# Designed miniproteins, single chains, continued (5), part 96

Each design is a single chain, and the fold is of that chain. pLDDT is the mean over its residues in the fold that is shown.

## One batch from the design tools (miniprotein)

Design m19555
Fold by ESMFold2-Fast:
Structure m19555 (fold): chain A 80 residues (1-80)
Amino acid sequence: DSRASVADTLRAAARLIRQGKTEEAVEGMRRAADFAASQGDDATAKRADDVAKQVEKLAKQGKNDQAADLAQQAADDLAG
């Protein structure tokens, strides 16, 4: 299930962002987007890519808590 796998990756990314490992988190999210696309799940791939871009933007602004919350919310939405 590509949606469940991406949700798990986004949840892990939220933890990494809170640990200051934002580059690792963004890389993981981009790989998850590529995985979803490879499974034909374009909607989940776009969601993961959009979250990765927004997390990167927020982290550059020093808004790591907001970036982590965004990744967690996206994970919860995909898992629900």
Scores: mean pLDDT 88

Design m19556
Fold by ESMFold2-Fast:
Structure m19556 (fold): chain A 94 residues (1-94)
Amino acid sequence: MDSRDVARGDLVVGGVPLTVEIELEVRDGVATVTVTVRNAAGEVLGEARAEAPAADAIAVARALHDAVLTALLQAARKLGVPEEAARAAVRLPG
């Protein structure tokens, strides 16, 4: 069965509050991850898309991580904040 899930999270990158919206679509065995990063005004500061085989949970997790990081790096560049702040926001606890 094809599925579509949407998740939202709030992050602070370089002292700037951002909203991250993640859409996961599974269609014909392919998982498509679309990530959109917005500021408090709803303006899109970053967007990324990645695909992985839906049956490969590790590949899907990597696609999600890469898309989130890519969108946050775009947002950081537009905001003039260090890219290290965006990378820190997506780092899992050790």
Scores: mean pLDDT 80

Design m19557
Fold by ESMFold2-Fast:
Structure m19557 (fold): chain A 75 residues (1-75)
Amino acid sequence: MERVWEELRRFAREALAWLEKETGVDIRSLSPEERRKAIEELAKKLAEQHGLNPAAVESTLYFLEGLALKLEEEE
């Protein structure tokens, strides 16, 4: 049980670091509105690069951001 939680926390930290690298901004220091804008811009970029639906990519990125921030809060 504990091992799975440790793996999720590691994944969340990696996802947050990846988001910060790809957006070029410190996600932790942004307001919710600024984070939303950064995620929307990244989602459009990734959708164009990979031929994916922008809305689906955006939803996935919001999920990863929320998971990362939630797990950081519980540390």
Scores: mean pLDDT 73

Design m19558
Fold by ESMFold2-Fast:
Structure m19558 (fold): chain A 87 residues (1-87)
Amino acid sequence: SKEIKELKEKAKELEEKMKKLLEEGQKKVEELEEKAKEAEKKGDKEKAKKLLEEKKEYGEEVSKKIKELGEKATEARKKAEELEKKA
């Protein structure tokens, strides 16, 4: 069925987007953490605090987007399974 193929392809695209977002998100979080450590070593407590806040905010945004993509991917897969059961 064309509908089943389209739903599986949609789920795969969403899963690939999740993987990329997770990889890019992890790298940026790590960069912010390293910058915060450097600021602490220099005695710049305000800069370190700001970088940790930015890390937290960015991490929460990325987690939210990944969750949304994951829910959409799960819905697409469930619809494909439901159509396969009717065939």
Scores: mean pLDDT 86

Design m19559
Fold by ESMFold2-Fast:
Structure m19559 (fold): chain A 93 residues (1-93)
Amino acid sequence: SIDDELRRQIEELLADPEMQKLLERAKELLEKYKDVTLDDLLPYLEPEDFSPDLPLPDIAAEIDNLENGSEAEKARALFRLRQLFSQIRRYQS
């Protein structure tokens, strides 16, 4: 199933030591921007950002977008990283 494939991808991601470092950095950025609401992000999001068929985000690229990108790139990066961490939490439940 799609859920089984997503779980496998999350397991592979969590097993990678380099990805663990990137996830730590992403977590710090999510804490920094914790007060930014979905309503704040909605003007910058595209319909494809809500697609269930989206691959797991490139964590390094999304971190770079959130730190150095435009307003729109920052908003989309924050949304995508939040979705990734939501999926990781769901996998561990």
Scores: mean pLDDT 80

Design m19560
Fold by ESMFold2-Fast:
Structure m19560 (fold): chain A 64 residues (1-64)
Amino acid sequence: MSMEEQIEEYTRRLREKKDIGSVVGLAVLRVLAEKAGDEKSAEKARRAIDEYGEEAAKALEEEL
């Protein structure tokens, strides 16, 4: 299974479940992709994490 495929699967799970486990999985895959020199896959994982972070911050603002 390729790094890109794994990142796409975790991105899909994050979008569906919005759970912290999927964020952690993407963060690990991003680091592994950067270490392997796969900048494209690392960037995809980073974008998915950033998008979730924006959504989580917005949800927190609604509680405060």
Scores: mean pLDDT 76

Design m19561
Fold by ESMFold2-Fast:
Structure m19561 (fold): chain A 80 residues (1-80)
Amino acid sequence: SRADRIMARMEEELARLRQLIENKAPVKEVTLEIADLGALELYALIHRDGFTPEQQRRFDALLAEANELEAEAMSYIKSQ
């Protein structure tokens, strides 16, 4: 389904962002990954109303996780 594809891609982007932070990647790479994740979040929000209640709950949990990780990534960028 569309929801499953979106959430799978969100999980992949979250894993990539975590890896970039862990590996002390250049600010440019981390910034671009934040932008990519943010674009995917906006795309998912446009389609959220078409998700089942179970998919909405899973998406909302992933969105919360993404918001926390994005805040961590921004803190990393500011510390460079």
Scores: mean pLDDT 88

Design m19562
Fold by ESMFold2-Fast:
Structure m19562 (fold): chain A 66 residues (1-66)
Amino acid sequence: ALELIKKAIEAIKAGNREEAIKYLKQAMKEDPRLSSFLEAAIKEIEQGRYDLAITLLKAAMEALEE
């Protein structure tokens, strides 16, 4: 899941919204415990709030490291 979240952040920075959402949906399937963070991040991407989406994804990565 961690690698997919990193790829999603890269896709957001590149402006590839569809690719970012695809990676996040794959990450949710690999680790359902992250679903709340990843679902919230997808919503922010859909609204064009990329900075907030990246913040939520960093929080999800922090949770994986604990």
Scores: mean pLDDT 79

Design m19563
Fold by ESMFold2-Fast:
Structure m19563 (fold): chain A 86 residues (1-86)
Amino acid sequence: MEELLRRAEELAEEAERLALEAAEAAAEGDLEKAAELLEEAARKLREAARLAREAGDEERAREYQEAAERAEALAEKLRAEAEAKK
């Protein structure tokens, strides 16, 4: 149980780093790279949510799932904006 939560936390920390890199890429105008980084962050957050759920921590699983949904929605918007500029 504790190992699953530790792995979930490590994945969430990796996702946070990816989100910060995505913010930097977006600030530099690289919307395609920002979207890719947020898509990777969302994947890690979904895995973190799965591990937290397996560990029985439904609150943490919900928080990670909501974070993944926000990252995915932002990635979709940035990708659409990048395509519109082509």
Scores: mean pLDDT 86

Design m19564
Fold by ESMFold2-Fast:
Structure m19564 (fold): chain A 103 residues (1-103)
Amino acid sequence: ELEDYKAGVEGAIAGIEQLAAELKARHPDDPRVQELVKLAEETVALIRSKYEEAMKNNDIEKLKETLDLAVEARQALQDYLDGRITPDEAIERLKEIIEKLKK
């Protein structure tokens, strides 16, 4: 179960990084995409920090919470790429996820 959470978090991080790179490649001069990429990088850094802390403490509940937030962040970027949400909605979703990760 711990290995499953680890694989899930690592997969979500890789997905966030890939989606952010794709957005930057498609819309390099869009300032909202530049903000989304910056927020995605901050989100990944916070996910890594929370994941490492939870792994060190064998905190399954924190690993699950971190995985859920990582998946939500990946989905927000995917929804924007697919045209399901606006750039402003994607920015707001990532900001809310960052605030939850800081707790």
Scores: mean pLDDT 86

Design m19565
Fold by ESMFold2-Fast:
Structure m19565 (fold): chain A 64 residues (1-64)
Amino acid sequence: SMLEQEAHISLLRMKAAVARRAGDLEAAARALEELLEALTEALGEDHPEVLATRRELEEVRAQL
């Protein structure tokens, strides 16, 4: 359902933010990968939120 998708996306956003604040780049990358997949499914590949999340993932991966 849409509500379940929204809750899942919110949880993944929180996990990514917590990992980034903790400096856990590996955990942040994993959370951002799952978030990107969920957002792409919900909004489509060209959506601004998907593009922003992809950029964030690339930034985190560049620091690994």
Scores: mean pLDDT 87

Design m19566
Fold by ESMFold2-Fast:
Structure m19566 (fold): chain A 73 residues (1-73)
Amino acid sequence: ATVSQEELDYEVAEALIEMTLAIAKVDIEHGGDKEQALADARRIIDKILSTVKDPEKQAELRARAERDLAELA
């Protein structure tokens, strides 16, 4: 029972997206520019998603990230 490289890449991408969203939330809560924070988060998330080779898993992470970004807006 070993994690495949693709599965590991997915889990790393998921964690990095979660961290990116948490940073954006903290920035907004501390009086940062909401539009800039959300734009920066979207850019970073797009780069992270490009590392996910499984298109179905990439789409799932993108949908989750878009929902979470909408909740911050």
Scores: mean pLDDT 80

Design m19567
Fold by ESMFold2-Fast:
Parts: structure tokens; C-alpha cells; sequence
Structure m19567 (fold): chain A 102 residues (1-102)
């Protein structure tokens, strides 16, 4: 819900150079149906750290859910993608929040 989004936005505000948090915010916006913001914030994460395996893993997961995003994402180094248990737990939490709001 809105409270969860506000918490993630607050984390970005405190650590604007942490590329991973921008990728997490991008996923939240994808689940809310705001594809333009999802692309904007994921591209922000990829600009900060294009080699981060967690960011590339989130990008791949977003493409699996919304294949139309692939040509809009600035992925230069796809071979480094790795989804960690911590990123999976975050994705599961976002999905649960969206499901609870329906």
C-alpha cells in the first residue's frame, strides 16, 4: 500500500547513490502499474551501477513480468544478473502488499 511505497521512497531519499534501492523502488512502481516510473527508476539504478548483479536480476524479473519494458531498459551487461534471497523476499513482500490491496 501507500505506507510501504513511502518507506521505500524514504530509503532512496536517505541513500540516493545506493543503486539497489532505486531498483527496489522501480519494482514497487511496476507492481502499482506505473510502467513509466518503473523504467525511469530502474534506468537510474543501472546508470549508477550497471554491473550490480542484484539490479540486473531485478531488471530480468521485471522483463519476465512485463516483456514490453525490455527495449526501454538500459541494460549493458546482462551476464551478471543474480537474484539473492534478500531481493526475492523484497519482491514477495511487494507482491503480498499489492495482493492485500485488491
Amino acid sequence: GAAFLARVEALVAKSPKNAGIWALLAYVYLRLGDLDKAVEYLNKALEINPFHPGIQAVARYMIEKAPELEPKLKIKYPGYAKLTPELQAFIDRVDAEVAAAA
Scores: mean pLDDT 73

Design m19568
Fold by ESMFold2-Fast:
Structure m19568 (fold): chain A 86 residues (1-86)
Amino acid sequence: SPLEELIQRNRALAEEQARVERKKKEFDSIMKEANRILKELGLDIEVKSIEDLKKAIETVRKINAPDSTIKRLELLLEKFEEIKKS
């Protein structure tokens, strides 16, 4: 039935939309955590993208922030890149 094919295609589209939405929520969570860390360091930097996070890590290194803080941001970058590749 053409109607059954349409229903199946609409379900597949809904599943894909749910996958994309989950990925966006994971990105937002990583960006929120990165911005929290940067605020704790007293930095007026807002991370909205992976490129912003890379630049923030460079800034944090230049101000000689604790190695533990730099590693926390680097782990967030790795998670961001892994989610982007999936």
Scores: mean pLDDT 84

Design m19569
Fold by ESMFold2-Fast:
Structure m19569 (fold): chain A 117 residues (1-117)
Amino acid sequence: SEYEETLENLYLALKNEDYEKFTEEFEKLKPLLKSSKEGKEYLLLGISNLRFKRYEEAIENFEKFLNLNTGTKEELALAYGLLGLAYEKLGKYEEAKEYYKKALELYPNFKLAKSKL
């Protein structure tokens, strides 16, 4: 529950550019992640790059995270949701829509993926 809430709050903070809330939730998330050491590193790098508006670098790191396939359904859904957000910021709305759809298919209760569809 704290795990899921932290994942949702992190996404909302990035979507809303609430950088104070982002910092709080990002620090909370680090010890809660359940993927492999390498997977955690790619996910955290992706999140960090997205925060600093390095959208192409964020996409690259999220794709590396997803290719390892060591994350939980919640972590995979977050990565797809954040890929959607990154593509949306780049004006690539069709790619964004497909990633939001993948997030929702993996985790139907992931409320912020629903808010994009």
Scores: mean pLDDT 86

Design m19570
Fold by ESMFold2-Fast:
Structure m19570 (fold): chain A 62 residues (1-62)
Amino acid sequence: SLAEEARRAGYEAARAGAATGDPAVAAKQFRDASLKALETGDLEAGEAAALGGAQGMIDAGA
């Protein structure tokens, strides 16, 4: 589903950002993924991207 894909995209973006060791880069990539999902016009996809990003940050130890 769009929401499942968005959640995965948000998670991967947050993980990639966290891997740089810079919290500001991680936050930016997480935010950009959420905004990208919202551009689809699907609020559920936007929320899923945000939740995926948050989980990615947690799993990365941020």
Scores: mean pLDDT 74

Design m19571
Fold by ESMFold2-Fast:
Structure m19571 (fold): chain A 104 residues (1-104)
Amino acid sequence: SLEEIIEETLELLDKLAEVAPERKEEIEELKKRLEEVDPEDAEAVVRVLQEVVALAGRLYLTAPPEKKDELAELLDGLLRQLGRAVTLLTGEPVVLALRPVPRL
């Protein structure tokens, strides 16, 4: 459900703030937007999740080597939540992941 996606994304944002404390204020703004969004509004949830994924992606790409693995795991988790939200918005299965998906 959208409520579960919001809850799981908020947990991932908390972990992101621990790994990238220099971006804590931007992360807390995104957390507040997710807490204030209507969980019945799939389009609004997707829009916030797109901003979250964009931030996590920038952090991953610019990260020092010692943080890249943790940021990759967080980005993968956030991409999966975005894919779930898009699936609920469109009714079509969408999987987003940083890790390679087997070609089948």
Scores: mean pLDDT 80

Design m19572
Fold by ESMFold2-Fast:
Structure m19572 (fold): chain A 59 residues (1-59)
Amino acid sequence: LKEKIAFSSPIVQKALPLLREGKTLEEIAEELGVSPETVQTAIDYALKQLGLKSREELA
């Protein structure tokens, strides 16, 4: 169920600039109007696609 939202590129693309700014998952979740769990799932999915180990490498 949450996988469908995590697969949505708009969530990942909007989260990336905020991660680069050093925002926490909670801050990103508030900005995007979603749960922190949804942001975490989207970031985890993006990390797996790129072969990265941490969100810091993604941003």
Scores: mean pLDDT 67

Design m19573
Fold by ESMFold2-Fast:
Structure m19573 (fold): chain A 110 residues (1-110)
Amino acid sequence: SEQEKFLEKVRELVEAFDTDPVKALEIYKEMRDEIEKNYPDLLAELKKMSLDEIQARIDSAIENLDVPTALAAAIAYADKLIEQGYSLPVVLAYLRDVARRVLEAVEKAK
C-alpha cells in the first residue's frame, strides 16, 4: 500500500537523522517528491493553511494513522518554517519529531 511505502521511508528517515544528516535530507527530498507527485491537491490546500492549522492537521492525521496526510502536512509546515527564515537544523528537528510520532503511533496500533 502507499502507507507501507511511506512508513518504510519514515523508518529510514528517523534512522538517518541520528547517523547521517546529509542522508536524512536526501530521504526527506525523495519523500517530498513522492507526496508532490501523488497528493498535489492535498499539499496545495495545506500550503494555504496557517502553522497552527497545519499542526492540528498533523495531530489529527497521526491519531487516525493517516501517514500520507501526516507527511504532506509536515512538508507544508517545514516549507513555512523555511519561508519564515528558520535554520535548517530547526526544520530538521521538527521533521524528526513528526517522523518519530508517526512511527510510534503505527507501532502502538499493532
Scores: mean pLDDT 84

Design m19574
Fold by ESMFold2-Fast:
Structure m19574 (fold): chain A 62 residues (1-62)
Amino acid sequence: GKLIATTKGETTLVGDPLETLEAGDEVEILKIYSDGTAEVRSLKTGAVGLLGLEDLENIREV
């Protein structure tokens, strides 16, 4: 299945270009790095970028 999470609050998705995600936005986690960074895809826009794993909650497999 896919690994889905929600943003805890407003955060910046670090991609090219940068994108702002709002609290409660759903993302697909594509990869988790050892430094606590996650590569994610926004389910709202399809944009891919990096977030801190600490900015995510309700991680679940679907």
Scores: mean pLDDT 84

Design m19575
Fold by ESMFold2-Fast:
Structure m19575 (fold): chain A 100 residues (1-100)
Amino acid sequence: SLEKLKELYEKFLEVMNEAYRAIDAGDLEKARELIKKMLELVDEFSKILPPELQPLADRIKKVLEEALKSTDPDEIRKLLNEASKLFHELLQKAAEILEK
């Protein structure tokens, strides 16, 4: 369902904004908990994607996993921004396939 994909994307953005606030506050442990929640949302999104979009979902997961390995707040922000851009692209491509 495209509507379920949109709901998961909106939740992803909410959690990402919480992660940015945690990074701004210097709470890197809280930011990592939130990034793990973002990974769970991508996993849930992936379960309802067509096979041709799985590589893009896997790429988002790799970017988020790289963010979890980083101790640099600026690098984490850049990786979260990249994950968000990839997730938006994924949603747009999924809409093109599912709205037919």
Scores: mean pLDDT 85

Design m19576
Fold by ESMFold2-Fast:
Structure m19576 (fold): chain A 90 residues (1-90)
Amino acid sequence: MAEKARKLYEEAVGLLEQAVASTDPAERLRLVREAHKLIAEASKYATPEDIPLLEKARDLAARVAQDPDFDVQVEATMTLILVVNTLLAL
């Protein structure tokens, strides 16, 4: 993995962990949007193996932004953390 991509994914994970810990829906959405921006920047360094996980990450970030349900937002954010950690392990 390119070092620039790794740093972006690591920063994104930190923001997503803060989002999961947040009790404020507005703060959670802000953190997830910021994390997704970093993931999108990291996608410039993607290999073919990364593409399915990047597509899943995009869909999960969109779900957090579009769904008003707290439990759905938290579950989607936690799943997004798992996806980004999988990208870091590749």
Scores: mean pLDDT 82

Design m19577
Fold by ESMFold2-Fast:
Structure m19577 (fold): chain A 72 residues (1-72)
Amino acid sequence: DKIKKMVEEMLKSGKLKKGDKVVLVINTGPESSEIKAYLESLGLEVVENLRGLSDDVIDDLIKKSGAKLVIE
């Protein structure tokens, strides 16, 4: 709910646009798959990572990928 609301508000404000990259840190739970499907349904490009990353690695990925949002 909070993630979906945040993404919807960012799209409405223009902070996110269709085709923007979002980094999704994959946990072993089904919630990651649901979040990915939701983001892709909005036209966002989802970049997956197999495990939780340190903040420094996440920041580096955002910088290199041009991602607008990171979901942990």
Scores: mean pLDDT 70

Design m19578
Fold by ESMFold2-Fast:
Structure m19578 (fold): chain A 73 residues (1-73)
Amino acid sequence: GKEEAEKAEEAMRRATEAAVKGDAEAARKAAEEAIEAAKKAREKGASKEDILRAETAAGLALISAGVAELVAK
């Protein structure tokens, strides 16, 4: 649970950094890693707090990737 939440938050940070650098592909890859970590948190029966943290991180990573795609176009 906690490990998956931490991985999702780390992937979210990488997605944000990639987006700031204009690297849309790196931002997308990091967002996919955050989503996968959030899925694993749910599948492992993590605490409601850890699931919420992981899913929030995945959502923010997706927003960062989406912004990077828009500015790269």
Scores: mean pLDDT 82

Design m19579
Fold by ESMFold2-Fast:
Structure m19579 (fold): chain A 76 residues (1-76)
Amino acid sequence: HMKEKAEELKRKADELVEEAAQAFNSGDYDKAIELFRKAVELYREAAKLADGEMKSELEKRAQTLEEIVKRLEKIK
């Protein structure tokens, strides 16, 4: 049950990352930042429900996106 919930949250986060990239490419930087932030939250929630290698991968993805968000906020 918990692993299935982690997979679902990961899937939603992946979709938000794709939407954020589309917003960025269309010049809507504020929307892109908002969507990336939401994806970070979902990846971290999924990581709390996961274990082992999956948990480590989700935590790494969240941290990488958080760094991207900080850079985008600085230069927009």
Scores: mean pLDDT 84

Design m19580
Fold by ESMFold2-Fast:
Structure m19580 (fold): chain A 71 residues (1-71)
Amino acid sequence: SEAEKLLEELLKEAKRKGDQRSVELTEKLLENIDKIDPTVLKIGALQALEAIRNGDFERAVEILERLLELL
């Protein structure tokens, strides 16, 4: 799915940037990918990916934690 591809890219980028907290949260989202609305997950993953790319790790973690609250 598109959401899965975005989460895989997010995981890769978080690992590259050394944001271990975003790595952990993204792995947990991938484990539960079928339990969250795919449109919400896609939008959240795009926003978190943008935050990681900009070095805004606090924002990325906030977005990922909010997505996990939907479980």
Scores: mean pLDDT 87

Design m19581
Fold by ESMFold2-Fast:
Structure m19581 (fold): chain A 77 residues (1-77)
Amino acid sequence: MEVEELIRKGNEALEQGKYDEAIEFYKKALELNPDDLEVKRNLYIAEAKRAARNGDLEKFQEYQLKALEIDEEIKKK
């Protein structure tokens, strides 16, 4: 399935520290399945890691908090 392939590629990119690639794959996956909370969480994790790499502490904090909020939502499902 196309969405599963996008999620797999995003996860592989994230694990390899290829945050820009991970973000693009997760965004495409969310275009196909916008309610996928796990993908939304991983997108925000990738955004936070990219911000940290670039020294953008404000964006790092913003995306880290967004990822934690979604993670809490996933745990309550």
Scores: mean pLDDT 84

Design m19582
Fold by ESMFold2-Fast:
Structure m19582 (fold): chain A 74 residues (1-74)
Amino acid sequence: MKYYKGKAIVTPDKVIFEAETPKGKVVLEMPVSKLGKAIGLFKGPDGKTYAVIGLYSEDPEFPGAPFLLEVEEV
């Protein structure tokens, strides 16, 4: 499965994604209402928690790749 690594900042109305791609850092905003059941949580081999969001890049070099986001704990 192809994916980008990044971080998610969650606010009450939107989620801001910062992802590292071969073309550099990409920042993407999504309304919380669009996240739905597309979020899967899992623990990686580094012991960190990641969210897989079914948000696909519009980058033609990486079509259909979901974002893999590190979840920040408060």
Scores: mean pLDDT 53

Design m19583
Fold by ESMFold2-Fast:
Structure m19583 (fold): chain A 67 residues (1-67)
Amino acid sequence: SMAERRRLLEELREAIERGDLERAQRLLVKLYLMGLISLEEAQAIGRAIAAGDLERALALVDELLRR
C-alpha cells in the first residue's frame, strides 16, 4: 500500500540519519521484496549507503517520498 511504502521510507530515512546502516539495509531489502520500490532505486540507495555517502542516500529517499 502507499501508506506502508511511506512509513517504511520514513523509517529508512530515520535509520540513515541516525547512522544505523544495518537497519537501513534491512528496510531497503524489505521495501524491494514488497515491491514498494524498483530494483534500480534499491541498488542506487544501497550503493550510496555502502559508499558512506549518506547525503546522497537521503536525497534518493527524499525523491521517493515526493512520489
Scores: mean pLDDT 89

Design m19584
Fold by ESMFold2-Fast:
Structure m19584 (fold): chain A 82 residues (1-82)
Amino acid sequence: SAIELILQGIQLFAKQALVVGQALNIESPVAILLAAVAASVYTAARTLAPLPGETGTVFQLRSAAVLFGTFLLTSVILRALS
């Protein structure tokens, strides 16, 4: 079904982001700041109820963005501190 394919895509994207993040070497403070802002905003959105008129699929995409943003932020911080 369509939703199953979308969920599989999100999972593959998250796994790919993890692998890429481990190889990231971002030294730009702007990139770190943008990642932190994105992760914070979407983390708050994920813990809140879905927006009015928002489908479960759209909410899942936002949740995936939170995971991606949090992963990027963590990877960038670890790389910057290493």
Scores: mean pLDDT 57

Design m19585
Fold by ESMFold2-Fast:
Structure m19585 (fold): chain A 91 residues (1-91)
Amino acid sequence: DKIEPLIKKLDDPDPEVRVKAAEELGELGGEKAIEPLIKALDDPDPRVRRAAALALGLIGGEKAREALEEALKTETDPEVIEALREALSRM
């Protein structure tokens, strides 16, 4: 399963690896990617949170939309806020 190795990379100690994993999960899509990407919206690195937001916007669905709306209520990083708004606008 190609999606499982990418989900594991979301927990990598290198934030650049986590960013790439989120981007690739968004491109690959699938319901199995949604919950791991929702968890990545709480990542300590804003680059990872931004990538997760955009990936969830690409996958779409009610679960992804609700998570993006919830994240927008608490996010303080301007670049991540922009990504959350962009993701929601594409859904």
Scores: mean pLDDT 89

Design m19586
Fold by ESMFold2-Fast:
Structure m19586 (fold): chain A 64 residues (1-64)
Amino acid sequence: MSEEIKKALEELKKKAEEEGRTDRETAVEITALVLRLIGEAIEIELGGDTEEAKRRREELLKEI
């Protein structure tokens, strides 16, 4: 996993603590989101920026 993704998760966890949310609930939700985005990014990277890959990316972002 890239260091950028790891740092982003830690920053979001700290932000949730400041907002009064539990870091556990926030970490679970963000981790699931990140894993899904990584999966989609791999498919786009391997398939290239084709029209079909762009559609799948938009559908995924819409689900988020």
Scores: mean pLDDT 63

Design m19587
Fold by ESMFold2-Fast:
Structure m19587 (fold): chain A 57 residues (1-57)
Amino acid sequence: GKLEEEAEQVAKEVEEKAKAAGIKVDYNSLVEMARVLLSHGYSKEQAKDEVLETIGV
């Protein structure tokens, strides 16, 4: 559904930034974090920023 697609888009963008920063991440964990944030009313941009901050990017 839309939530799953948006969570996967956020996770992909976060994974790309993490790889550029040399940080190893688990993609499925990024999807789950993004899904939780989006389900709580975060925008895609807000969810991305929050996940990046959480992983230390």
Scores: mean pLDDT 86

Design m19588
Fold by ESMFold2-Fast:
Parts: structure tokens; C-alpha cells; sequence
Structure m19588 (fold): chain A 62 residues (1-62)
């Protein structure tokens, strides 16, 4: 439904902001903490990709 698409758009945008925040912090971290942050960013990006695919499937059903 259209409402479900809007909900996914909000969730996608929130997680994109989280990724941007983590990337801003990266230069201030030690190399070991940067590696940990990279893993967090990768997990967030995978989740965003999952939400984007779910949104795409819902839109294709219209």
C-alpha cells in the first residue's frame, strides 16, 4: 500500500542519516575503532538495501 511505501521511505532516510553520522565520526577514531565503525556502516547499508528492495517490490505490485 501507499502508506507502507511512505513508512519505508522514512525508515530508509533515518538509516541514511545514521550512516552519514558514522562517516563524520570516522576521522576522529583510532584505526581499530575505524574498522569497527566500518562494520557498523556496512550493516546499516545492508539494511538500507533490504528496505529499498522491499519498497521496490511494493511499488511493482501497484
Amino acid sequence: SEKEVVKLEVEINMHKIAVDTERMILPSLSPEDQAKADKVIASLEEYIKELEEEKKKLQASL
Scores: mean pLDDT 84

Design m19589
Fold by ESMFold2-Fast:
Structure m19589 (fold): chain A 69 residues (1-69)
Amino acid sequence: EEELIQEIKKILEETMEKVKATKDPEERQKIVHEALLKITQIQAEIKDIEKRMEINAEAAKTVAKAQKL
């Protein structure tokens, strides 16, 4: 529950740091894709719909920011 949400937030933060450190656009896309797969698996375990929607919106904002880099 709260642990799953914190795990997703940690993955998002680590993903953004890796994207910022990576200069190759193709490698950046692979990093983002790999993170999204992990996040999707964790999100499926969150039974609270409101919390799942909230973290999904946060993930989407982070991905959009990563794509602009």
Scores: mean pLDDT 76

